# Ledger of designs, part 82: designed miniproteins, single chains

Each design is a single chain, and the fold is of that chain. pLDDT is the mean over its residues in the fold that is shown.

## One batch from the design tools (miniprotein)

Design m3022
Fold by ESMFold2-Fast:
Order: structure tokens, then C-alpha cells, then sequence
Structure m3022 (fold): chain A 99 residues (1-99)
């Protein structure tokens, strides 16, 4: 599947190719899992605004507290990298509430 090809590209640090495959996977079936992977690929390319949007979509589509906690934790890491310490703190606290 496109999702599996995206994961293989992530494993090989081919983040741009991973993004292409994850976008194709989302056209077929938008899931929290694919948005989490897409956000991680953007984060590794220092594309923080795109990573934030992907993790917000993962939060919206999360079907388990564990998926939602992971999305909030990753959102916090991106805000921290951007220097938005208050948004990072809020995201980490939301993740903690779900753990």
C-alpha cells in the first residue's frame, strides 16, 4: 500500500518520498495513523507548520486515547522546536491527561 511505501521511505530517511506516499494514502483513507506519520516526515524536514497541521488532523481523527496522546505529544515537540513554549506546554499537558 502507499502507507507501507511511505513507512519504508521514512525508515530510509527519504522524508520527501514518504510525504508523497502518505498524501496518496490520505486520498484513499484519511486516518490518524497516516497523519501521525506524515507529521513526523514534515518534522524531520523542519517543516514545522505542515507538521503542526498534520498532528492537529491526527488529534481530530484519533480513535484511541493512545493515538490522541501521541499526536498531542508530537504537537508539543513541534511547538517547542518553534520556540512557542506556552503552546508546547499546553499540548504536553493534553497528552499527559490521556496517558
Amino acid sequence: SDYEKGLEALKNNDYEKAIEYFKKALERNPTAEVYLALGRAYYNLDKYDEAIEAFKKAIELATTPEQKAEAYWLLGEVYYKKGDLEKARQAFEEARKLM
Scores: mean pLDDT 91

Design m3023
Fold by ESMFold2-Fast:
Formats: structure tokens, sequence, C-alpha cells
Structure m3023 (fold): chain A 66 residues (1-66)
């Protein structure tokens, strides 16, 4: 079967978020994780993944604070 487009799109944002974390771009990392959470939150079967992405975004936002 074809991959779930929402899951594919969210996965790309999660991967970008991790790359930005490694680069120290915490604001961009947070934006990517927030986008992944938004996409995943639209589908009831991905609520656990959405919550995890929200936690990653929150941690990245904390790291971005000056």
Amino acid sequence: SLPDPELVEATLHLMNGVLYLKAGDYEKAAEEFERAAEILSKNPKYQHEADWAKELAEKARELAKK
C-alpha cells in the first residue's frame, strides 16, 4: 500500500528538527517539531506521536531562550 502522506510529511519535519538540534538552531528545530505535531494531531491514530513531537518542540523552545 502507499505510505500515509501525513506520516511521511511529519517524519520529514521530525528529521529536519533533529538536524537543526545538532546544528544548534533551536528555534528552527522547535518550528519543525511544532509542524510535525500539527500534522500528526489531525489523525486520531497518531496522537501518541503528536504528543512526543510537542514534547520535543517544547524542549527545543527552552534551549532557544536567551
Scores: mean pLDDT 85

Design m3024
Fold by ESMFold2-Fast:
Structure m3024 (fold): chain A 95 residues (1-95)
Amino acid sequence: SEVEDRAAYLAAKNMADLALKFARIGAQKAVEEGDLELIEETRKRAQTLIDGAKKAASLASPEKRQEALSLINETEKEVDRLFEEAKKAVEQKRA
């Protein structure tokens, strides 16, 4: 249905957006605290949100699914970049 298609697409976008916001907050806190373990814990939580976004996208029509997956893919790249930068910052602070 159109309602289900729109709901699936919005759920995917909202979960991807939440993953990025969560990653930014967690990465910043990990750098401030010098906590490498917090980076890994936050990364796992962000990945759970990304996985949820992908599942939501799978419920959308083919066209909306491709659009959602493209956004999720860009979000996943940005999340990975944020955590790699945070990890380097924490490791440099320890050296």
Scores: mean pLDDT 87

Design m3025
Fold by ESMFold2-Fast:
Structure m3025 (fold): chain A 55 residues (1-55)
Amino acid sequence: GRDLLVRIAKHELREIAPNLSDEVIEKIAREVVDAQLEGDFEKARELIEEAKKLD
């Protein structure tokens, strides 16, 4: 379900943005998964790029 997808996204975000806090990683992971489930892949991509810039 969604919780498993969020856990996977959180793990992947920690690999690409290791300097972000756990709270920020969790927030972005949840937003990325929600965007993907809504079919808004452009928003999901933008959120991932923002995470990389914040790192």
Scores: mean pLDDT 84

Design m3026
Fold by ESMFold2-Fast:
Structure m3026 (fold): chain A 56 residues (1-56)
Amino acid sequence: STDDSQLGYDYIYRVAKTLTSSGVMSLDEAVEYAVRRMPPSLRKGADKVYEDLKKE
């Protein structure tokens, strides 16, 4: 659902932004790390997070 996609995006964005901002992981590694912790229904936001954070 749309709500599940937004929930997944918000979680993946927060985790990936934190890990990349602290220098712990690359963007690819951080998104993958976050996605592995999500159920499949909530992973739909991953590509969008990658594109958005890559532009920063």
Scores: mean pLDDT 77

Design m3027
Fold by ESMFold2-Fast:
Structure m3027 (fold): chain A 95 residues (1-95)
Amino acid sequence: MPVSAVELSEAERAALEEELAKLEKEIEELDKEIKELEKKLEELRKEVEKKGVMSEEEKKKILEIEIEIGIKRIEKGVLLTIKERIRRRLAVAAA
């Protein structure tokens, strides 16, 4: 079979498909973790609103959760970029 631009062997195609499946699973797990953290943040903010007063301890906890969400969103963005590159490589090879 003619290989064009991206010289993908049968083994390389299998490896890329397996890597894509692993990335998809990691992205789903990160998405779930982000949603759980967002729910915790919403509940904490609702409790603060109901009290009308925010303590220094509550401020720190809110900040910690926001930072954790931020880190996980960056990680997800990196994995999505890698996934797109693999998909583009496979799509070119399928022509």
Scores: mean pLDDT 80

Design m3028
Fold by ESMFold2-Fast:
Structure m3028 (fold): chain A 73 residues (1-73)
Amino acid sequence: GSLESINRAIALVLRGIGLQLDLELGGDPQEAIREAQEIIREARELLSDEPVLAERAIRLAEETIRLAQEQLA
C-alpha cells in the first residue's frame, strides 16, 4: 500500500461513518443504500492494497444498508 491507497481507504471509512450518522439523524434510507453500495464497490477495489481499512469500510456500509432496509420495512 502507498500513502495514496491508505488515504483513499481512510476517506472511505470516514464516508461510511458519516453516512451511518446521517441515516440515524433522519436521512433518506433509499439514498443511504445507494451511497453505501458505492462505498462497498470502491472499497472492494482497495481490498488487496489496504485489506483492514477496506474491510472496515465495507462492514460500515453493510451495516448502513441493514439499518436503512429496516427503516423501509
Scores: mean pLDDT 88

Design m3029
Fold by ESMFold2-Fast:
Structure m3029 (fold): chain A 88 residues (1-88)
Amino acid sequence: SMKEEIIEELEELRERMLELRLEEAAKLIEKAIEAVKKGNYEEALKYLEEAKDIVRTQRLFADPEEREKLEEILERLDEIIEKVKELL
């Protein structure tokens, strides 16, 4: 199901964020996962947008190698956000 796919993609994204030591963003993804599990898609989107804002801000101050990795995370976030919007 799309819900199961979204949860799996969010778990993968959270792991990637933790590898990059983005603890606050990863915490917001965890909250988004719980919201999706409960069917609270509007709340999930709020957490995903907050996580995206943190990653976008970190990217502005990142070195070139870190910036590429953060850009990949932002692309994944945008893909997941669009999938969650389809459930509204």
Scores: mean pLDDT 89

Design m3030
Fold by ESMFold2-Fast:
Structure m3030 (fold): chain A 76 residues (1-76)
Amino acid sequence: MEELEKLGKEILEAAKAGDLLAAMEKVAQLSRKAIEAGVPEEVVAELSRRLLEAAARGDLETVEKTLKELLEIVKK
């Protein structure tokens, strides 16, 4: 959980900075760890796509909401 929360913060910071390369790298790391934690690959793919699209738009609210949704799924 701590590692996923750290990656989530790093994704949000990259999105705020407009650093899409950093955002893509951190989303890839988050996705791998979420799959390792037992989240279905299909769900991770959908949430990762949503994160990257929101980050590209500078939609920080959607980035934050999507990260919270992913972390909530991991907790189950």
Scores: mean pLDDT 81

Design m3031
Fold by ESMFold2-Fast:
Structure m3031 (fold): chain A 72 residues (1-72)
Amino acid sequence: AAAEAARAAALAAARAGDSAGASGAWQMYVNAEKGDLEGARRSGENGAKASRASPGGTEEGVAAVEQGVRAA
């Protein structure tokens, strides 16, 4: 399910130490739980973008969020 994939992405980004990626993936999970799949995708894409722009972003965090977006 899209929500399950988003939750997994948030946990993976958090384990990688990527706060921006984890935050974006968590918002993707919240939107997917509401049935807003377009909002979920947008939140995940914004999270990946924020992770790439952040000094605290990680390659693992970005990859996890992008994988979650593809699954959502």
Scores: mean pLDDT 79

Design m3032
Fold by ESMFold2-Fast:
Structure m3032 (fold): chain A 59 residues (1-59)
Amino acid sequence: SAASAVEFIEQVLGVKLSPEARAILEERLAADPALVERVLRSVETARELYEEAKREAGE
């Protein structure tokens, strides 16, 4: 699920997302099941999505 993928990103990167960045990321992952699969298989994809969510949140 999108929530599980967000938890995975936080665990793998050793980070805690802001509520705004988390909401943006959960929305993206909920819209794209294939992206959820990619995140769970790639630390690089997890990092990229984390950085994009932070940017969208104005961080």
Scores: mean pLDDT 81

Design m3033
Fold by ESMFold2-Fast:
Structure m3033 (fold): chain A 69 residues (1-69)
Amino acid sequence: SLIEEIRNADPSLTIKELMEKYNITIDELARLSGLSKEFIEKNKDKPLSELPDAVRDAILEAIAILSLR
């Protein structure tokens, strides 16, 4: 499923690439993940593998939920 594909996303992908692929805004991602907009903006160009596991999981879960629209 699309949700499982997102949850198992390639860890070399960046937050920015995932937001662009699924047409998700920083505002939407921040609201659903519980992360600040400032945090997302500062880290959006980093690969997921460079983020702490808890942060990566929060981002992927939020993207998976937002992809269901």
Scores: mean pLDDT 82

Design m3034
Fold by ESMFold2-Fast:
Structure m3034 (fold): chain A 62 residues (1-62)
Amino acid sequence: EEEEKLQRIADEATREANGDPEKALSLAKEKLKEAGFDVEKVEIRVERDPISGTLRVVAKLK
């Protein structure tokens, strides 16, 4: 499903950002756009993962 693909891309951005929330957000937007998603219809958030302590990007269809 499209939401699962969105989260996969967000997870990739999180991995490359190394805990930097600004970098994570920028990478997520770039990767989503490259994958053909309309970023205006996607809600992107940066959350802190309570298990790993790492910042995580969460992406959802609006």
Scores: mean pLDDT 75

Design m3035
Fold by ESMFold2-Fast:
Structure m3035 (fold): chain A 78 residues (1-78)
Amino acid sequence: MEEEEERRRREEEEFKRTAKEAAEQVKATGAGAQTLLELVRKAGQELIKRLGPKAQPEVDEGLQLWEDRLQALLDALA
């Protein structure tokens, strides 16, 4: 029977390969990715308006983490 270590290693290698393909797609659509980042910021502001100011901290934190991760990926590929 297969060991837990072998399964974990296969999962990591598969994830690494998928991440590399995703990075190549982001690089190919760099201009579109910047536009997407702006749309996400606008969507967050509209969501806060709809849900009210009490939702702002959670929405802002979630958006900031997502934007930071996307921006870091774009910067790494630039």
Scores: mean pLDDT 64

Design m3036
Fold by ESMFold2-Fast:
Structure m3036 (fold): chain A 73 residues (1-73)
Amino acid sequence: MIEELIKKADEAEKAGNRKEASDLYTQAAVEALKKGDYEKAIELARRALELDPSNPVAQYILELAEKKLKEKK
């Protein structure tokens, strides 16, 4: 579930494991994207990039979710 991934990401961030937290937020963003929740996917992908700006999967998910959100509106 998305909420479980976010919880794990928050715990990793509090522990100082920024790259692990970024990966977990990215996984949550992928799940939001699969559900068609593009706004949540954008939010989570941005959070992942804040923690690890070099995360290529988070960059890809952010771009894809932004395109999908623009297309829907």
Scores: mean pLDDT 83

Design m3037
Fold by ESMFold2-Fast:
Structure m3037 (fold): chain A 58 residues (1-58)
Amino acid sequence: SKKKVEEIKEEGSKLDGASEKEVVEKAKEIAKKYNVEANPTDVAEAIATLAQVLEKVS
């Protein structure tokens, strides 16, 4: 849904300048909220997880 996509993008924007740990934890929280099973351990995996969530809710 468009509203869920905007919510996720807004959460991502709040991570601008955040530490790797904060990015990873936020990606895990968002994945669990939207029922995407993922366990990212670094920023690249966190970005991939967020992309999967965005595709699922779009």
Scores: mean pLDDT 74

Design m3038
Fold by ESMFold2-Fast:
Structure m3038 (fold): chain A 55 residues (1-55)
Amino acid sequence: MHPAMEAMIEGAKAFKAGDYDTAIAHFEEALRLAPRSELARESLALAKEKKQQAE
């Protein structure tokens, strides 16, 4: 599997589980692997927003 896509899948799993810190880490890795990925950037922003709402 593509490394960036693998990181996105792991981030999505953590996000669904409510583990926003783990989701953020995986989405940051996906963005590092694919710096121009709109999906990775938007997913990272959403995970950070959800973490703020949970705190």
Scores: mean pLDDT 81

Design m3039
Fold by ESMFold2-Fast:
Structure m3039 (fold): chain A 64 residues (1-64)
Amino acid sequence: SDDLVERAKALAAKNTEEAAEAVLALVKLALKQGDKETARRIAEIAAEVPVAKKAAEEARKLIE
């Protein structure tokens, strides 16, 4: 959903490890709701943030 994507963007902008973990939690939430497209969009947002590279990699594994 757009709400989860907007939350992910706001968290990514903080560029902190805590925010990166929160972004990963949003990916898991989207997948639990059956929304793979939203999960993919959030994972792409995480991949653009240096501190979130580990979270982005974990998100990719969850989507696959």
Scores: mean pLDDT 75

Design m3040
Fold by ESMFold2-Fast:
Structure m3040 (fold): chain A 65 residues (1-65)
Amino acid sequence: EEFLEKIIENLKRTIEALKKYFSLEDVRSLLERALDELAQRFGLTPEQVEKLRAAIDKAIEELEK
């Protein structure tokens, strides 16, 4: 899905920018909070939230290695 690809790209870019000011653990916490807010705003299902959480985890792991 084109939308998910854009989300993953933006997540990687956001993590790289935030790493200038925050630890990777703090960035993860910020993204989890942002995900909760996104879920409320867009009415995401639990399944969609889990997919986005997995995408966040993958983006962080890719940038950590």
Scores: mean pLDDT 74

Design m3041
Fold by ESMFold2-Fast:
Structure m3041 (fold): chain A 80 residues (1-80)
Amino acid sequence: KVEELYKEGLEHYKNGDYQKAADLFEKAADVAEKEGNYETAARFYRLSAEFYEKLGDTEKAERFRQRAVEFLQKYAEKKR
């Protein structure tokens, strides 16, 4: 579930395992997207982007930043 993936990702982040943290947050984003929680999906894609940037993978970081913006747009469009 999203909460467990988030908690596990934070643990890896605190231990400096940015690759594992990015993978877990990416999985959390996928689950949130399937549940229609676009704001949560955007947040996790943004976190994954930050970790890929720390790993020197600027192409993946930019791709996930774009995806985060896309899901924030979907969230805004569906809001009351």
Scores: mean pLDDT 79

Design m3042
Fold by ESMFold2-Fast:
Structure m3042 (fold): chain A 68 residues (1-68)
Amino acid sequence: SEKEALLATMDAVIADLRRRAEETGDPRYRELVNRAEEIKKKLESGEITPEEALDELVRLQNEARELD
């Protein structure tokens, strides 16, 4: 399903952001991890739609690129 595929994508994104937080020590990566975890929880609970979750994830990925 779209939701299941997106949840798997979010798990990969969270793992990558955690790795960057550990490697850089930059607290901004930890904030992005927290935001990604929150989006995932809302998607799992049905509080937001897959479309809304994808939109939030794209914004978060753009912010992560600005840190690189």
Scores: mean pLDDT 85

Design m3044
Fold by ESMFold2-Fast:
Structure m3044 (fold): chain A 59 residues (1-59)
Amino acid sequence: EEEEKKKEAEEKLREAEELAAKEKEQIKKSHPNVSDEEIEEIIKLSLKEAKKVLEESLK
């Protein structure tokens, strides 16, 4: 089952990469002052929580 978990994680990794690109574009639109590096780090934490932090810092 560890091997199955690894494959599932790999699949989610690809999905997260696609979602990250989408969210990155959205965040850039809302907060153009934020650098790509910062956006990548924010997305890595959690999309839900990261968006809240980003909004709070730029409010």
Scores: mean pLDDT 66

Design m3045
Fold by ESMFold2-Fast:
Structure m3045 (fold): chain A 90 residues (1-90)
Amino acid sequence: SFEELKEKIRKLIEEAFRSGTREAYQKALDEIKKMIEEYRKKNKLTPEQKAELDALLERIQARFDAIQWMADTLIEIGEEIEKELEERKK
């Protein structure tokens, strides 16, 4: 059912969040996209349900992109600190 699809999406997000890796988030996003596409092909969705799934996918994508950006920024700061420490020999 439509509610079962949403529950499966929620569980995938929860599992990815528990893993906390960029790879886990990307894998979850790809799986969610695939599940939504397969569901749309097998089921006649109302315009309201289509809009809800599209909005949900956009929100998930935007949040995962934000998490990836934050992770990249933190890694860059870490690399800068490491380089500075090497140059100072202290």
Scores: mean pLDDT 78

Design m3046
Fold by ESMFold2-Fast:
Structure m3046 (fold): chain A 66 residues (1-66)
Amino acid sequence: MEVEKLREEIKKDPNNAVAYARLAVELAKQGKFDEAGKYLARAIELDPTNPEVWKAAEEFAEIASK
C-alpha cells in the first residue's frame, strides 16, 4: 500500500518534504482531505521552495475540486 510505504519513508527521514507531499496526494485520492491537508501543510513547512512539493499541492487541489 502506497500510504504505508510513504509513512515508513517519513519515519526514516522526518525531514523528507516530498514524502509528506506524496502522502497528502494519496490520502486525498482516498477522500481523506483533512488528513491530506495536514500532511501537505507539513511538506510546505519543511521545504517551501521544492518544486515536487508544489506539484503535489497542484495535484491535491485538482483532486479536492472534484
Scores: mean pLDDT 81

Design m3047
Fold by ESMFold2-Fast:
Structure m3047 (fold): chain A 56 residues (1-56)
Amino acid sequence: EEVKELTEEQRRALRRALEFAMEKYKGDIDKIAEALGLSKEKVEQLVEEYRKEHGL
């Protein structure tokens, strides 16, 4: 995709950054969203997907 949607590589990089920020900020969604340049709703969706994919 062309900046329209994330590629697989971008999704993986985003998930990695999400995990790091999530652990660092202890679930501070607002801080994570600002750090990643995403909306809170988007971050919440990614966190939910990430937890399911990683066994939570």
Scores: mean pLDDT 71

Design m3048
Fold by ESMFold2-Fast:
Structure m3048 (fold): chain A 70 residues (1-70)
Amino acid sequence: LIEEAKKAAEEAQKLADTSKNPEAVELAKRAKRYAELAVTLAQQGRIDEAKLMYEKAKELIEEARKLEAA
């Protein structure tokens, strides 16, 4: 979970840095914040809450990618 959330944060950062669509950039920035929160919660042993934040990050990454797709 911690490693998965860290990878999601990295992926969200790449989307924020490379996206030309302002809406996709905002979604990617929000996804990164949720992924970072998931890492913190998992480190505190709050696994159920960490999973919810990780799923939220994944949803936002997917939405950002859909906006990127021509």
Scores: mean pLDDT 80

Design m3049
Fold by ESMFold2-Fast:
Structure m3049 (fold): chain A 74 residues (1-74)
Amino acid sequence: MEHNKLGKYYYERGDYTTALAHYTAALKKDPNNAEAWNNLGKVYEKLGDTEKSKQYYEKALSLDPNNKEAQENL
């Protein structure tokens, strides 16, 4: 949870590498954190990796079908 918040903080600053590290740490603690999967998708989209972005949005939706942001990005 704290790592997910730190990831968001760095994402807002455009520090996608640090955001990625924090979202990955959040997922190591809770691999069912749909929000962290969605946020990883957003990071990879900013990095130009549309295939990984799509995979992570799909993972977020598999855990939380009501994640509207992930639905809109697929």
Scores: mean pLDDT 84

Design m3050
Fold by ESMFold2-Fast:
Structure m3050 (fold): chain A 86 residues (1-86)
Amino acid sequence: MTLTIVLKGADEVAKQLAFEFAAGLKAGGYEVEVSVDGDTVTITVKGGNEGARIAAVGLGSELYLKGYKVESKTEGNTITLTVEKG
């Protein structure tokens, strides 16, 4: 199945974290595609399973610990993380 993770409101530091997250998923054996449009990063994960969903929760936690306000919304196979600098 395909999991889509959307990071909205990302500054350069948040984008770097999203790129590192995507690289980690790819190293873990997932087929991963990343696209960037302004402050939005979209990560598409083919073969996305519960492990990939748990990893997405970890990304949200890391952003929170780095001083971002993070709001998470899950709609089917799409996880949206909306971030703003705290």
Scores: mean pLDDT 82

Design m3051
Fold by ESMFold2-Fast:
Structure m3051 (fold): chain A 69 residues (1-69)
Amino acid sequence: SRREELVAAARAGAAAAREALARTRAGELPVEEGVGRALRGLGDALDAALTGVREGLISREEAAELLRA
């Protein structure tokens, strides 16, 4: 469903951002690359979560939880 697609996209973006930051802190990624990947992942997660809220498929509380997870 559209809801499942948006939830999956938000989770994937948030996870990608966390992984990029963790790898950057561990010295596995150059800072510039790691920050770029983290910002992209966060942007993807925010876009999916906000779209879900706008379409009435995701509550604001669920959106906040998805971005933290």
Scores: mean pLDDT 86

Design m3052
Fold by ESMFold2-Fast:
Structure m3052 (fold): chain A 54 residues (1-54)
Amino acid sequence: SMSEDYARLAEDYEKGAEIYRNLAKQATDPEEKERYLKLAEIARRKAEEYRALA
C-alpha cells in the first residue's frame, strides 16, 4: 500500500540521517563536517514528512 511505501521511505531517510551524522563525527575538515550535518538534517526532515504520510 501507499502507506507501507511511505513508512519504508521514512525508515530509509532515518538511516541516511544516521549515516551522515556518523560521517560528520569522522570528518576532520570543518567544511565537510558542516556539509554532512546539513545533509543529516535534510534526511531527518524528509523522514518526518514521509512518516506523516504513512
Scores: mean pLDDT 88

Design m3053
Fold by ESMFold2-Fast:
Structure m3053 (fold): chain A 92 residues (1-92)
Amino acid sequence: GLSNVQGLAAYLSALKKSGASISVTVSGDTVTITISGLTLNQQIALALTAMGYELEGLNISVTVSGDTVTITISGLTAEQKQVLLNALKSGE
């Protein structure tokens, strides 16, 4: 639901504030988030956190390649997409 998207957005926003590079691409109801500059421990923590949100009902997939984690979330409402975009583009 919306609360799950808000929780994930807050986690990713905190990760960006800690120095991670985050880019966001929107295509229809799908948001693709690319996070780079992560340590192995940060990659594992992020993947486990994202899997937790998948278990809570978000349609989410995670791919790890080198120092980059790609999170794809599909089936999002316009409101859910806006929450993610606002959190990740603001630089806060």
Scores: mean pLDDT 76

Design m3054
Fold by ESMFold2-Fast:
Structure m3054 (fold): chain A 55 residues (1-55)
Amino acid sequence: TPEEEELRRAVLRELTAFRDELEAQGASQEEIDVALQERSAELGRELARRRRELE
């Protein structure tokens, strides 16, 4: 649904901002990759929870 698409776009924006913040702090690419994997899993669970609310 359009609402789900908007939530997915919000997650992508959050991950991009998070990656940029880590780069600004001088994190290595390996550290960024690990952190993004953990963050995306967390946001994925949050997205699934919000999808249930939309239904």
Scores: mean pLDDT 77

Design m3055
Fold by ESMFold2-Fast:
Structure m3055 (fold): chain A 107 residues (1-107)
Amino acid sequence: SLEELLKNLEELQKRIADLQAEVAKTRSDFEKYWKKANELDKKAQEELEKYGKVSPELVRELLRAYSNAWGYARRLAALDPENRETYQKKADEMEKKSAEAEKILRE
């Protein structure tokens, strides 16, 4: 039973390490797409001010960045309960920005 307990402990330690690595990677991916979304959003606002319209290619990239940031924020809300409310708020922000970008395309 001691040998089985030690094996079970090693397996649990590996699973904890894997989960921690998944959280860290998901956070990194979220930060990457969050930054990209904000940079693309700034470019879209600049195009709208200068030309009264945003290029369809930029809107496609923007919506894709919003979608990715939203997905990773939702995943972090599930994986990191202590920061759940923060990630839910970030997901809601991305959803709102997606709706606003789609509305601009239709105006």
Scores: mean pLDDT 85

Design m3056
Fold by ESMFold2-Fast:
Order: structure tokens, then sequence, then C-alpha cells
Structure m3056 (fold): chain A 56 residues (1-56)
């Protein structure tokens, strides 16, 4: 799970950089990843972030 969390955090930071997402929003999503206890929760968080940036 730790490796998957690291990969997810890397992807979130990359998305935030590409789409000029505020640091506060990025930190919120990184904390969600840290609090996730299952792969399913991590996938949900990633989908939320991608949906947020998909048209920006």
Amino acid sequence: LDVIKEVAKHELRKLAEEHNIPEEVLEEYLEKIDRATTIEEIEKIMKEMKELVSKL
C-alpha cells in the first residue's frame, strides 16, 4: 500500500503542477491519500482530482 500511495502522491503533484492547482488544494488531496486504507479509496481520490482538472 505504501508504494501505491507514493505513486498516487507523485501523480497528484504532477497534475497540480500541470494545471496550476493551489498548494492548499494539493495538500488536501495528499492528506486524503495518507488517510486512505484501501486501494479503492486511493483510486476514488485520484478520480476526484482528475475530474477537477480535466477541463482546466
Scores: mean pLDDT 78

Design m3057
Fold by ESMFold2-Fast:
Structure m3057 (fold): chain A 55 residues (1-55)
Amino acid sequence: SAVEAAVLAALGGTPEEREAILAAAVGLRDALGLPESALGPLAEMFEYTERTYPD
């Protein structure tokens, strides 16, 4: 549905976009010396998206 598409886009778009965003976030985390837990909320968001919209 249009609502599902809008939510998926807001939460990271396609699986490829999600992977690109997470990879960029990991790179920035490492460059800035942030702890692994800094990406916890982002990973939870992507898990929620995949659980709710498994396509």
Scores: mean pLDDT 61

Design m3058
Fold by ESMFold2-Fast:
Structure m3058 (fold): chain A 74 residues (1-74)
Amino acid sequence: SLKEQAIAELDRLRDRLLAAMRAAGVPPEEIQTVERYFDALRAAIEAAKTPEEVEFVLHQARRAAEGWLARIAA
């Protein structure tokens, strides 16, 4: 289903970002904040009523991950 595919993509983004954060030595409290944010995005996908809502949440997840990865690379 669309939601299953979206959650799978979200989980892959989450795992990739968290691995990069840990490798970069980001403090545990900051990693926990990111984990909670992705947990909220997963809940939002599960609660979504339309394909457009699912895509909006995924777009937010991608942008957040890109922003964090850019900060780590700097």
Scores: mean pLDDT 88

Design m3059
Fold by ESMFold2-Fast:
Structure m3059 (fold): chain A 71 residues (1-71)
Amino acid sequence: MEREAEGYAAGAALAVQAGDLEAALAFARELVRLPGGEEAMRRAAARYPEVAEQLLELYRQARAALEAARA
């Protein structure tokens, strides 16, 4: 569970660094479905401070989309 979330969070960070925002958002959408996803994203933001704001924003967008789909 945590390993899977860490993998998606790292994938999102690397995708942002590569300028692949579509892939980054796809990783964030998978991450919001996983237990520990928010914590994994925070750790990735700490690990990759240069893209931290973009990572947290992608997570917020993916989380909002998931919550809207649940409503």
Scores: mean pLDDT 79

